# Designs tried in a protein design run: designed miniproteins, single chains, continued (4). Part 95

Each design is a single chain, and the fold is of that chain. pLDDT is the mean over its residues in the fold that is shown.

## One batch from the design tools (miniprotein)

Design m15504
Fold by ESMFold2-Fast:
Structure m15504 (fold): chain A 107 residues (1-107)
Amino acid sequence: MITLTQPASVSVKEGETVTIPATASEDINGQMDWYKQKPGEEPELLITNTSTRESGVDSRFSGSGSGTNYTLTISNVKREDEATYYAKQTSKEPDTFGPGTKLTIVD
């Protein structure tokens, strides 16, 4: 089973850029997806296959990475971006989620 590692939390000032890293226990060949989860809401798919932004997702969200190291980048961060962000690998069954990174926006 492939294990994903993410920081438990990150903080950023409103209007700045934040990066959320995810590391896979083995090479996942770019098959990293990113999800946004707010409490009480359904998970929203943001990015598929490292860098493909889903339709309707704000252009401030972007993904990059290769091999074992991947990042979600959020530019011009807004209060509505406060959420937990989950990496998911789809390279090998079973698909696995990372532990999630809680994003907090500070003044």
Scores: mean pLDDT 88

Design m15505
Fold by ESMFold2-Fast:
Structure m15505 (fold): chain A 81 residues (1-81)
Amino acid sequence: EAEEEIKKLREFAEKLKEEAKKSKNPELKEKLEKLAEETRKTAEWLEEQKEKLGEEETAKLAKEALDTAEGLAKKAKETLE
């Protein structure tokens, strides 16, 4: 379900924002805040494009976006934490 996958993407963006607030490393904080904003914007775009893309494609893109965001967050933490 596309709405469920978009919801997971939004929840991840909020999680990144909270992790950024708790970070003592200024560079990590900035990277996580930027990633949270980009992830939120992707979720908004997918919600707007859902009718054009269709349910299956929207769900696929949301899952790919979440996987990418999770990978980038992990890499930032490993490099800067």
Scores: mean pLDDT 84

Design m15506
Fold by ESMFold2-Fast:
Structure m15506 (fold): chain A 80 residues (1-80)
Amino acid sequence: SPLREEAQRLLEEAERLIDRGEAGEVDLDGLERALGLLQRAYQLVQQDTDMPEEERQRLIRRIEELTVRATRLLNARRDE
């Protein structure tokens, strides 16, 4: 599905931003961008009516995991 492929691309971009954020290479705006990409990926996954439920749940779990990581980074940066 084009929606699934786009959601996967957004997840990969968000993960790269989060990985770089953990390395101290990304500012608050970059981390907020990562959260925006994750929210859009979630919307695309929800719109993909042809996606198998197992794949949908796998992508949602990945989005949730990355959202937790990005949120922890944002909180840590705000405490600096």
Scores: mean pLDDT 86

Design m15507
Fold by ESMFold2-Fast:
Structure m15507 (fold): chain A 95 residues (1-95)
Amino acid sequence: MEAEKKYKKGEEYRKQGKYDEAIKAYEEAIKLDPDYAKAYLNLGEVYADLMKFDEAIEYYEKALEIAKKNNSKDIAEIEKNLERVKALKKFLLGE
């Protein structure tokens, strides 16, 4: 699917540390398939890598919403990443 191609391009950019290009590629994947939970998950991970924890939480919560709607196997992974980023935000910001 075309959305999967954009998602894979985002993964390649993320592996290279090209976070701005990765974000754009994942956003394009979401525009093509709004139910692409993995694209939201990886956007959350990129924002977490950038220490933009509020944006990371927002994208993880959206990924979780879609994954639950679709009974996805990714629910546990998304919940773990959401818990981790919330804990990291609390540790670094005292909240």
Scores: mean pLDDT 84

Design m15509
Fold by ESMFold2-Fast:
Structure m15509 (fold): chain A 78 residues (1-78)
Amino acid sequence: MKEAIELLKKGEEALKQKKYEEAIEYFDKALELAKKAGDKRTEIQALLNRAGALLEQGKEEEAQKLFEEANKLLREMA
């Protein structure tokens, strides 16, 4: 999914600039595209990147839920 990967890169760039809300929006778009495509690997990457952005905002409980969702998907891929 080229479009989802491009959105992940834009989100990472926004994180470097401390634009956390903008980064989360890019990761949310990437996540939706990955889910529609059934691309579990990209879905996991989007979830982990979104969790990282939430941690930077101090939203630890929201970030933990995303880490748990990503770990569940990773186990389902095995």
Scores: mean pLDDT 84

Design m15510
Fold by ESMFold2-Fast:
Structure m15510 (fold): chain A 59 residues (1-59)
Amino acid sequence: MKDFIIKAAKNVIEMIEKARELGNEELVDRYKRAAEGILEQAKKYGVPDEVIEEIKKAL
């Protein structure tokens, strides 16, 4: 469902940003891998390009 993917994208972007603020590179890499999976789902289910670009910027 599109709304679920958008929520997952926002959550993972927040987690990447927080991990970067903490200087935890291992955690950043783990969340980036999760974000890549969410990006593929977003493209598949027709999530708005604006959200797709936000995910790409976080990677």
Scores: mean pLDDT 82

Design m15511
Fold by ESMFold2-Fast:
Structure m15511 (fold): chain A 72 residues (1-72)
Amino acid sequence: MISDGEALIAVAEIALAVMVTIAERVSKEKGEEARKLAEEALERIREAAEAGDLERARELLREAMRRMEEIV
């Protein structure tokens, strides 16, 4: 079965990909900004989840989603 960390990473990948898609529908420039934010956020979330710090990984995902909402 998938670990809690792996599940959180999968959820983050899906959530951020959806936000990138929404941003791309608004403009190419916003899509580019959202993609860069998603890549940076996913790297940090993965690092925290792999270290076993699921609270930090969740915090990073919440902050990334907040920043995405500012772009869209």
Scores: mean pLDDT 84

Design m15512
Fold by ESMFold2-Fast:
Structure m15512 (fold): chain A 62 residues (1-62)
Amino acid sequence: MRRQGVALAVKEGGLSEEVAERAAEMAERGATVDEIAAYLVEHGGLSERVARGVAEMLVAGI
């Protein structure tokens, strides 16, 4: 479960819960850090650096 990663993405990344939850779902389905980071930049409005950090947490299951 990636509940902590979703919570951190919302709190630290300024993401909506819906966008963060979708990113966590992508990670569960085997999406790469690069794919999740691209999604977060496009839909969450995050910088590439912040999006990559969030994506790494979600892929790690944190």
Scores: mean pLDDT 72

Design m15513
Fold by ESMFold2-Fast:
Structure m15513 (fold): chain A 62 residues (1-62)
Amino acid sequence: DVGARGAAGARAAAEAGAGASGAKSFHWNQLDPRGGRAGAQAAADGGDGATAAESSVKGSLE
């Protein structure tokens, strides 16, 4: 399960990253007609947040 938890943490971070980017897009009403689009691109870049969550989970297990 530790491996599965690492993967789940990475996925959750990517999803959260997408949400956060969506919020930024919301502030930028001009791009807002496709608010989810900015979130989708952030999801690809969410490797950043996913990596952070992965490290956090691993540190907790240690």
Scores: mean pLDDT 47

Design m15514
Fold by ESMFold2-Fast:
Structure m15514 (fold): chain A 66 residues (1-66)
Amino acid sequence: MLSKEEIDKAIDELRKRVEQLRAEGKISKETADRILKLIDEARKSTDPEEQVKLLQEAAELLYKET
């Protein structure tokens, strides 16, 4: 299981990746908004398992749409 520090780092790295791809025009605003919503839900969760699940869903959506 990921530590809190690893989860926080993953949230930051995934957010930066989404922002970078959006800036490059490689994903739509709608897709970026959906991924960022999942990242925000992960950040708000107090359950590490739920945070990891939400981050996995965000990453899968990013891979599907790019």
Scores: mean pLDDT 79

Design m15515
Fold by ESMFold2-Fast:
Structure m15515 (fold): chain A 61 residues (1-61)
Amino acid sequence: AKGMVVRAVRDYEAKSPEELSLKKGELAVVEEVLSRDKLRVRVNGKTGIVPGSVLKPVGVA
């Protein structure tokens, strides 16, 4: 959900300019749910799309 804090459960390498690379254990804030398998997230001032399968909820801000 929007505003949810999520954690990367594994490393992910961006496959397109619209995607964001993550390292396992990084925290991100969900800005938008695009589909079942795609979330727009913010990490360290950067915004991009990440597959939902690499993220696990840890709470809401």
Scores: mean pLDDT 77

Design m15516
Fold by ESMFold2-Fast:
Structure m15516 (fold): chain A 59 residues (1-59)
Amino acid sequence: MTPQEIILSSEGEIKEKLLELDIEAGVRLIEAAVRKDREEAERVEAELEERIKEILAKA
């Protein structure tokens, strides 16, 4: 399941928090792509997945 699918299935405050994380990660991924830094891109994706899981677990 993609981060975007999780965001779309969420509601209210949780959806807002997930959207903020996705935007933050998206900016970092664009920066990594400009620098051609594959390791940073992989790290950002892994961190995003972990942070989404943490938010959902606390909900």
Scores: mean pLDDT 74

Design m15517
Fold by ESMFold2-Fast:
Structure m15517 (fold): chain A 62 residues (1-62)
Amino acid sequence: MLDLSKATDDQIVEHLTALPGIGPVTAEKVVAERPYASVAALSRVKGVPAPVAQALFDPLNA
């Protein structure tokens, strides 16, 4: 199982860019601005849809 909290920045970016609606620039911002205090904080990153933010919150902050 891929642990996004322990993955390299490159691995996280590759995983995020495979998700619908997330481009490389958005993926880099998600990586650079972690950890996130809430799903709402993650969804405030420009280009991250709320459902994607909810799915990513636990893996990024585990």
Scores: mean pLDDT 68

Design m15518
Fold by ESMFold2-Fast:
Order: C-alpha cells, then structure tokens, then sequence
Structure m15518 (fold): chain A 78 residues (1-78)
C-alpha cells in the first residue's frame, strides 16, 4: 500500500486525537480547520494535510477520526 510521508509517532497521534476531539466539540469539520488544529497540536504539516484530505474524501468526522486514532494509540502502544 502507498503510505508516503513520515509516520506519526505515538505522541503525535495522541495529540492529533485530542485536537480532533476538541474540534468535534466546537462543531468544526472543514479540512482547513482540521489541518490547522493538527499542525497546532504538533503534527507535521504534510501529515496534517493528508489526514484532512482523507477525512474529506471518506466523509470522516473529527469525532470519528479522534476515536480511531485514540484506539490505534492504545493498540499500538500496548
């Protein structure tokens, strides 16, 4: 499978999940707002842009992705 760009660290994924959870609480779901929040949380710009694109392409809400990333961190770490 094509997985270009540097992979996110567990810490970066955790911060991304938290940022997306906050966006969901604010009712914000635009790709630009998602990208900005992820970058502010310490996610690399390219990874933030890619995640925002995936969310738009697949109709994934910030709440849904936040839960997915939270579960991925839990599974990957332990």
Amino acid sequence: MEAPEVPLTVEQVRKAAKALEELAKEGKDSPEEIKEALIKAGVPEEAAEHLAWLMEKHGISPKTLAKTLENAVKEHEE
Scores: mean pLDDT 73

Design m15519
Fold by ESMFold2-Fast:
Structure m15519 (fold): chain A 57 residues (1-57)
Amino acid sequence: GAAEERRRIAERTLAEARRALEQGDLVSAMSGLKELEELGEPELAAELRRLIEQAQA
């Protein structure tokens, strides 16, 4: 259903943003965070925020 499709898109967005962080691309990672917030996936958005903070430390 729509909720499952949204979750799959969110999981893909998180994976792409994590890869961007591993490559030092903070701009792409922050774009992924915005997409997760717009998809209404607060748990995945929180995970990505934590990863961005760790990458900047």
Scores: mean pLDDT 82

Design m15521
Fold by ESMFold2-Fast:
Structure m15521 (fold): chain A 98 residues (1-98)
Amino acid sequence: GAPVINIKITLKEEPSDSIAEAIKEEIEKALLEIPGVLSAEASIDKEKDPKTINVKVTVDPSLSEEEIKEIAKKAKEAAEKEASKLAGIESIEVEIEL
């Protein structure tokens, strides 16, 4: 399967619906600008974890593990930058599935 990068962004406070949509859109847009990223999907489970944004990034399967790790680093930095413009960030976690 294609490699997947999962980014979990925990916000300091629950965002409004408009801020949540803006964060998701800006993260997805920024991530798609990274070479080797095929798709980016941001979601929030408002009922169970309304402070957490989950971002799923699908990466080109032809890339090496080292190239995927570099993309994961850039994706984390881009997601943090875009989210921090609209909300306070408590933590960011990144997991790579090869």
Scores: mean pLDDT 89

Design m15522
Fold by ESMFold2-Fast:
Structure m15522 (fold): chain A 86 residues (1-86)
Amino acid sequence: SLEDILKEIEDTYKKSTIPPELFVKMLEDLYKTLSDEEKKKFVETLGKLFKETTDEEFLKELRKFLEKLLEVEKDPEVIELLKKIL
């Protein structure tokens, strides 16, 4: 379920020994499989991580991903969420 995925994203980030670049690559691949409704919840979770993270490398990679999403996303609600985060 999406709730399980979102919890796993938060837990993985908090416990992760995964390099930030690989973790963000996982997020990119996951995003491509989501419905428009799931994308909204996903972006809200990423926005929370973006504001709360103290990991400069993760912040840089996550910022690049969010900026890339803003350029390619077509859903107006997702675009609004991305603009509020960035």
Scores: mean pLDDT 78

Design m15523
Fold by ESMFold2-Fast:
Structure m15523 (fold): chain A 70 residues (1-70)
Amino acid sequence: SLEEAKKLALEAGNEELAEALEKLQRALDSGDMEAVREYAKKAFEEAEKLPPEVRRKVLLLMIEAVQAAT
């Protein structure tokens, strides 16, 4: 879930990623595919700053959330 991804981001000290993931969840809930693309891109860019192991977990959770909504 994006909630779990957000928790991982906060534990890694990346508040910008946590904010992007929150906005991505809101975009998915509203069906705003333009916003989904924007915030997924921002979250992906921020996830690059995470340790490789944490980054992989966050990216998998993002993929699962987008696939479940689309």
Scores: mean pLDDT 83

Design m15524
Fold by ESMFold2-Fast:
Structure m15524 (fold): chain A 94 residues (1-94)
Amino acid sequence: SLAEKYEELAKEYEKQKKYKEAGEYYAKAGMEYFQESDYEKAIEYYEKAIEAQKKVDEKSELLAESLYNLSLVYRNMGDDEKAEKYYKEAEEAK
């Protein structure tokens, strides 16, 4: 699938310590899994995107976007507490 291709590409960039590219492709994988309603994998890959993006810059538009999207995944699952937590982290990352 497209999600699996983004996942493999992100892992390859991460192995090379190319954290900007790794974060971008982990976020793309998270988005594809979210669209497939695979919330567990969407969370996993958005968390990996956030970790990689924080290694580049603790405040960036890409980091804020990944945190906001993770918040939306938790909102879709009915986890309002985690959704609010990540929404606030997204606001702090800009």
Scores: mean pLDDT 89

Design m15525
Fold by ESMFold2-Fast:
Structure m15525 (fold): chain A 74 residues (1-74)
Amino acid sequence: APTPAQIAQATAKEHPNMSEETERVMLRLYVMAEDGVPAERLRAEAERLIATVADPEERAILREFLDRVLASVE
């Protein structure tokens, strides 16, 4: 399975015009996942962080990213 870092790199390549804010949220989430934060805590923090992103399309990108990361962590 791909690592959270590899999933983040793939997401960035698929969405080159992603905002800096969304990139920062993605970076924070994959670092937490690589540090072994439990899935329930990662999910709670992701909901909080994704809610700060104004663009609904970028929120969808982050949700897809989170789903891929959770599949690798669980």
Scores: mean pLDDT 81

Design m15526
Fold by ESMFold2-Fast:
Structure m15526 (fold): chain A 58 residues (1-58)
Amino acid sequence: MPQKKVFTVTRPVSTPKEEVIQEAIDKAEAAGGTVVATNVHTTADTVTASALAEIAPA
């Protein structure tokens, strides 16, 4: 059964979205996961990026 984990990073809105997304991806990769989807949500003062990573068993 494949396992999926979500990694979330929240930064101030002044932080470039690309950097926030990259941090979420880096966390997922550091955990040994393969990123299959990303989502970014911007509010008035924060940017939140979520990376959905799948750990594919051998």
Scores: mean pLDDT 79

Design m15527
Fold by ESMFold2-Fast:
Order: sequence, then structure tokens, then C-alpha cells
Structure m15527 (fold): chain A 59 residues (1-59)
Amino acid sequence: EKLIEALKHESEFVRLAAAEALGEIGDERAVEALKRALTGDESEFVRLAAARALKKIEA
């Protein structure tokens, strides 16, 4: 999906928005991509957004 692709975008703001959107829609297919963002993204804000998204999806 295009939102999962946006998690790899060069812009921190785009990756942040993608993580938040994936959490809101609850897309299980994004779980692995969000886990990579949580552990590997250089931005603390993107990592926090990925953590929140995962909690929403895996609730």
C-alpha cells in the first residue's frame, strides 16, 4: 500500500504522517513495516508514532 511505502520516505514529516494514518486505519499488513520504523527510524517522533500505531493495530 502507498502508506506503507510512505514509511520509507526521505521526509520525516511524511513518515510521521504515514505511521499515524496506519495506526488509525488499523492495517495489519503494516505491522512489520511499523516494527522496522519503531526500531530503526532515525527520528524519535517517527519511532513514537510507530509504537502508538502498533498498539492500536495489535489491541
Scores: mean pLDDT 79

Design m15528
Fold by ESMFold2-Fast:
Structure m15528 (fold): chain A 69 residues (1-69)
Amino acid sequence: MVTVEEVLPVAATEEQARLAEETAKGIEGVLEARVEVDPEKGTTTITVVAESEEKARLAVRAAKSILLG
């Protein structure tokens, strides 16, 4: 199992964060995904636990497409 975390320089809405999290969880081989917004820092953090680094990175990319538009 691999854990990948990426911080984005945008404060997403709770709705965007939820959609991004659900999208990442829908990727085959993803075991857990979490998207957390920090409005004070103006950041959104994506955390993915997957079977492989490739699948974790794919899930992060999918989440980023929702959060960044």
Scores: mean pLDDT 84

Design m15529
Fold by ESMFold2-Fast:
Structure m15529 (fold): chain A 87 residues (1-87)
Amino acid sequence: MEELEEAIEYYRRQLEANKDNPLKKELAEAYLEFLEYLKKNLSEEEAEKKIAELDERLAELGDEAVAENWSEKEFVEKVKEIFKEVK
């Protein structure tokens, strides 16, 4: 659970650091909402499993975004879709 709390603090800092960058702010907010959902609703082991699944899916999405030359906005929308699927 400490690793999850550290991740939550990291994305809270990212949100503050990127407050003037709408898409980066939106991405940080989506991550934060996902992590807070895991903390509230899942056991530590289940949360770690969901984070691992998210990391794998986001890595694949990142590769696709580069190959397809997606805009940052398109990337953020696809990331949000993955968050919903992993939940």
Scores: mean pLDDT 77

Design m15530
Fold by ESMFold2-Fast:
Structure m15530 (fold): chain A 57 residues (1-57)
Amino acid sequence: SAMDEEKARRILEGSLAIAKQLGPAVGLQYARRELASLPEELRERVLAELERKMAEL
């Protein structure tokens, strides 16, 4: 849904901000916790995108 897509985007942005400040492990843990309420397809997509973007930090 549009609301789930918006939540996924905010979780990705927040996780990246945390990863920049506290490191990739903490950012990934935050993402996993927040994504638990979203559909599996969105969880997989956000985690893959987060890993890609963290590799560029």
Scores: mean pLDDT 86

Design m15531
Fold by ESMFold2-Fast:
Structure m15531 (fold): chain A 71 residues (1-71)
Amino acid sequence: MEEEKLKLLEEIVRYVFDKAKSGAELAHAFDLLAPFIEEMEKNFISREEALQRVDEAITEAKKRVEELKKK
């Protein structure tokens, strides 16, 4: 059950960078996800673990956004 919620968060992040055209849009989406991450931290994982997973997804998102800018 906890893994399903973590996978959902990762999928949401992936969806955002698939739609995001710029780093600004990605930053806005991260602000919207912050309350969700905080709820996950309180229920079953530490904030550090949650941020680490999100940071990994954001790193991948940045590469994708940079590739889109090469258009």
Scores: mean pLDDT 63

Design m15532
Fold by ESMFold2-Fast:
Structure m15532 (fold): chain A 58 residues (1-58)
Amino acid sequence: MEELIAELESPDPERQVRAAERLGELKDPAGKEAFGRLYQTAPSPEVRRAALRALGAL
């Protein structure tokens, strides 16, 4: 869990997308706050979309 949450803070949008998708599949509430922050702050639309999908999965 901590490893995937750290990947959400990666400067690489591709890593952020993969981490959000994996955490969303796990349905872990610990990721919810991180997804919300990522959705609001990420400059990449693909990262924001991944965070939104992960939030919807929770």
Scores: mean pLDDT 72

Design m15533
Fold by ESMFold2-Fast:
Structure m15533 (fold): chain A 79 residues (1-79)
Amino acid sequence: LTPEQHYQIGLNAAKKALEAAKNGDYDTAAQYFEMAAVHFERSGLPDAPERARLLRQAAEAFKNGDAETAIKLVEEAIK
């Protein structure tokens, strides 16, 4: 995969994580958070590390039962 392909997969996975989180589908959201963060990390593009960091923070908030904070962090990661 190219850097740009990793970035696009990360962005799409983050959007799917957001929808799953809003639906209360915790297991699906967790999988997409991980997928998104890994693909942003692998992209190497300039803004990707910050997007990955926000997704890692979202995953941690979500794991701790704070779905509202997780949703806000994902929305920030994809804008």
Scores: mean pLDDT 83

Design m15534
Fold by ESMFold2-Fast:
Structure m15534 (fold): chain A 69 residues (1-69)
Amino acid sequence: AEELRKKAEELVEQGREAFKQGNYEEAARLYEEASELYKKAGDDERAEQLRRAAENVRKVAKAEEEAKA
């Protein structure tokens, strides 16, 4: 379980970096992977938070894409 939590934390850091770079779709994918690892580790609360973060990031990506069209 501890190994899964550490890997999830690393994916969250990568997701934050992708978000800072404007790579919203990549950030969303990384947050979803981290959510799955937290769920496997038994941390359902953090898993749900990251799942919602990924959904929100994807909504931002769609809004930005539509604004440029």
Scores: mean pLDDT 80

Design m15535
Fold by ESMFold2-Fast:
Structure m15535 (fold): chain A 83 residues (1-83)
Amino acid sequence: MEAALLRLPAKVKVGEDITVEVQAGDAPVRVEVYNEKGELIAKAENADRLTFKATKPGKYKVKVTSEAEPPRTLEAEIDVEEE
């Protein structure tokens, strides 16, 4: 079984483009990004890459759900600082 890999920056500034890269073998993945208030701000399905722009500072949460066998969920945080 191949491990799912999540690549993203740990720290960015407001207004910068943030790219999340996912390697999860041949299984489809869903990528969801939530802001500090828990609001969904970006989503991609069947994607290995998602680019979004952070418009407010705070801790953003990235969730990646893979339909691989066994199914997996990965979470990571990005710190968005004021410009």
Scores: mean pLDDT 73

Design m15536
Fold by ESMFold2-Fast:
Structure m15536 (fold): chain A 68 residues (1-68)
Amino acid sequence: TPVFTPEQLLSVLRRLLEAAEAAKDTDPEGAKLYADQVITVANYLKKRFPELKEEVDEIIKRAEEIKA
């Protein structure tokens, strides 16, 4: 069984997103790498826990903006 609850996974995902957003101006390359990881994990969470879809879709949108 996964070691994290859906709530804990969502919390970790938000922390990664915040780190990516904070790095955008000082390390754009690193920020894009974090954004890619956020999108990958977010898509997995959305597939595994459909009840988190709304919050996860918002996180994906914000991560995609970092890559633009």
Scores: mean pLDDT 81

Design m15537
Fold by ESMFold2-Fast:
Structure m15537 (fold): chain A 79 residues (1-79)
Amino acid sequence: SALEEARRALREAILAYLRAKDAGDEAAREEALLALNRAAARLSELVSHDELAALTREAAAEAYAELGREDAAAALRAG
């Protein structure tokens, strides 16, 4: 679905941003920020304001979990 694709794009953009930041790759970080902005804009067209915040936090939690940062992922899911 469009919602699943938008959520996946957001998670992938957050993950790319975090990886680029950790690597000190400024160009990759800038590209990831542009992708993040596009994914967030797309998601905001598909869901309510209340759902947007929850879905964004969950996408960020999934990205941190993928990097092995389970404590950070758990903190995001807790609020």
Scores: mean pLDDT 84

Design m15538
Fold by ESMFold2-Fast:
Structure m15538 (fold): chain A 80 residues (1-80)
Amino acid sequence: MSLEELLEEAKRIKKEIIELANKLMDKGKITYGIGVKLRAIGLLFDLERAVKEGNLEKAKEYLEELKKLLEEVKEELEKL
């Protein structure tokens, strides 16, 4: 995967996390939803920095963290 493809995938995952976090907040999990949004935003900023530095390995690590966060958020939403 190119750095630009990786960045676009990360942006899509972050957007999905934010949408799911909003659904959790609508269901009353406000503090959790806010925490998830902040983590997703931070991970994307770190990934964008790694991409600018040409550090593909770090960018991939941050992408995996975003994917893990997405699955955690999906599990929490399923419990509601």
Scores: mean pLDDT 87

Design m15539
Fold by ESMFold2-Fast:
Structure m15539 (fold): chain A 94 residues (1-94)
Amino acid sequence: DKAKEAYRRIAEHFERAAQAALEGNTDEALKHVREAIRASDEASKALPPEEARQLGIRTVATAIRVLGDLFSGNYEEAAKTAREAAEEYRKLAE
């Protein structure tokens, strides 16, 4: 299932973003947030229009929060938000 594979990739990238944020590695965290957004776009192409729209809204909202905390130096909060998102996407991949 291509959608479940994409959900797993979104989860993996948000987990990597969380690890990078805890290390203070802003460039690596940003890279993984960007890859999570790309994986979300891939998943959206396999979903019905309404589900695709809701996935896009959720992923972008999470990305904005993670990046906002990251650029403000709130590394623990950025990591927490990213890990919570990773757990949600992992459940969608079941």
Scores: mean pLDDT 85

Design m15540
Fold by ESMFold2-Fast:
Structure m15540 (fold): chain A 68 residues (1-68)
Amino acid sequence: HMEDFAKQLKEAAKRLGMKGKVKVRFQDGRVTVEYEIETDNGKYKGTITVETARPLPPREFEVEVEAE
């Protein structure tokens, strides 16, 4: 279920102590998560790519998370 995937993403962000925004894209049967966070060690920007079990319609959305 899509809700389960979104839940896993949110839990991962919390465990990583993310502060900021995460943008999710669905393309070519892959989910690309772009993140921008700030920590004591500096600013971290990156991309996490996850393969989906099923092809998903292309779309893009943003979620905001704060975890400490």
Scores: mean pLDDT 62

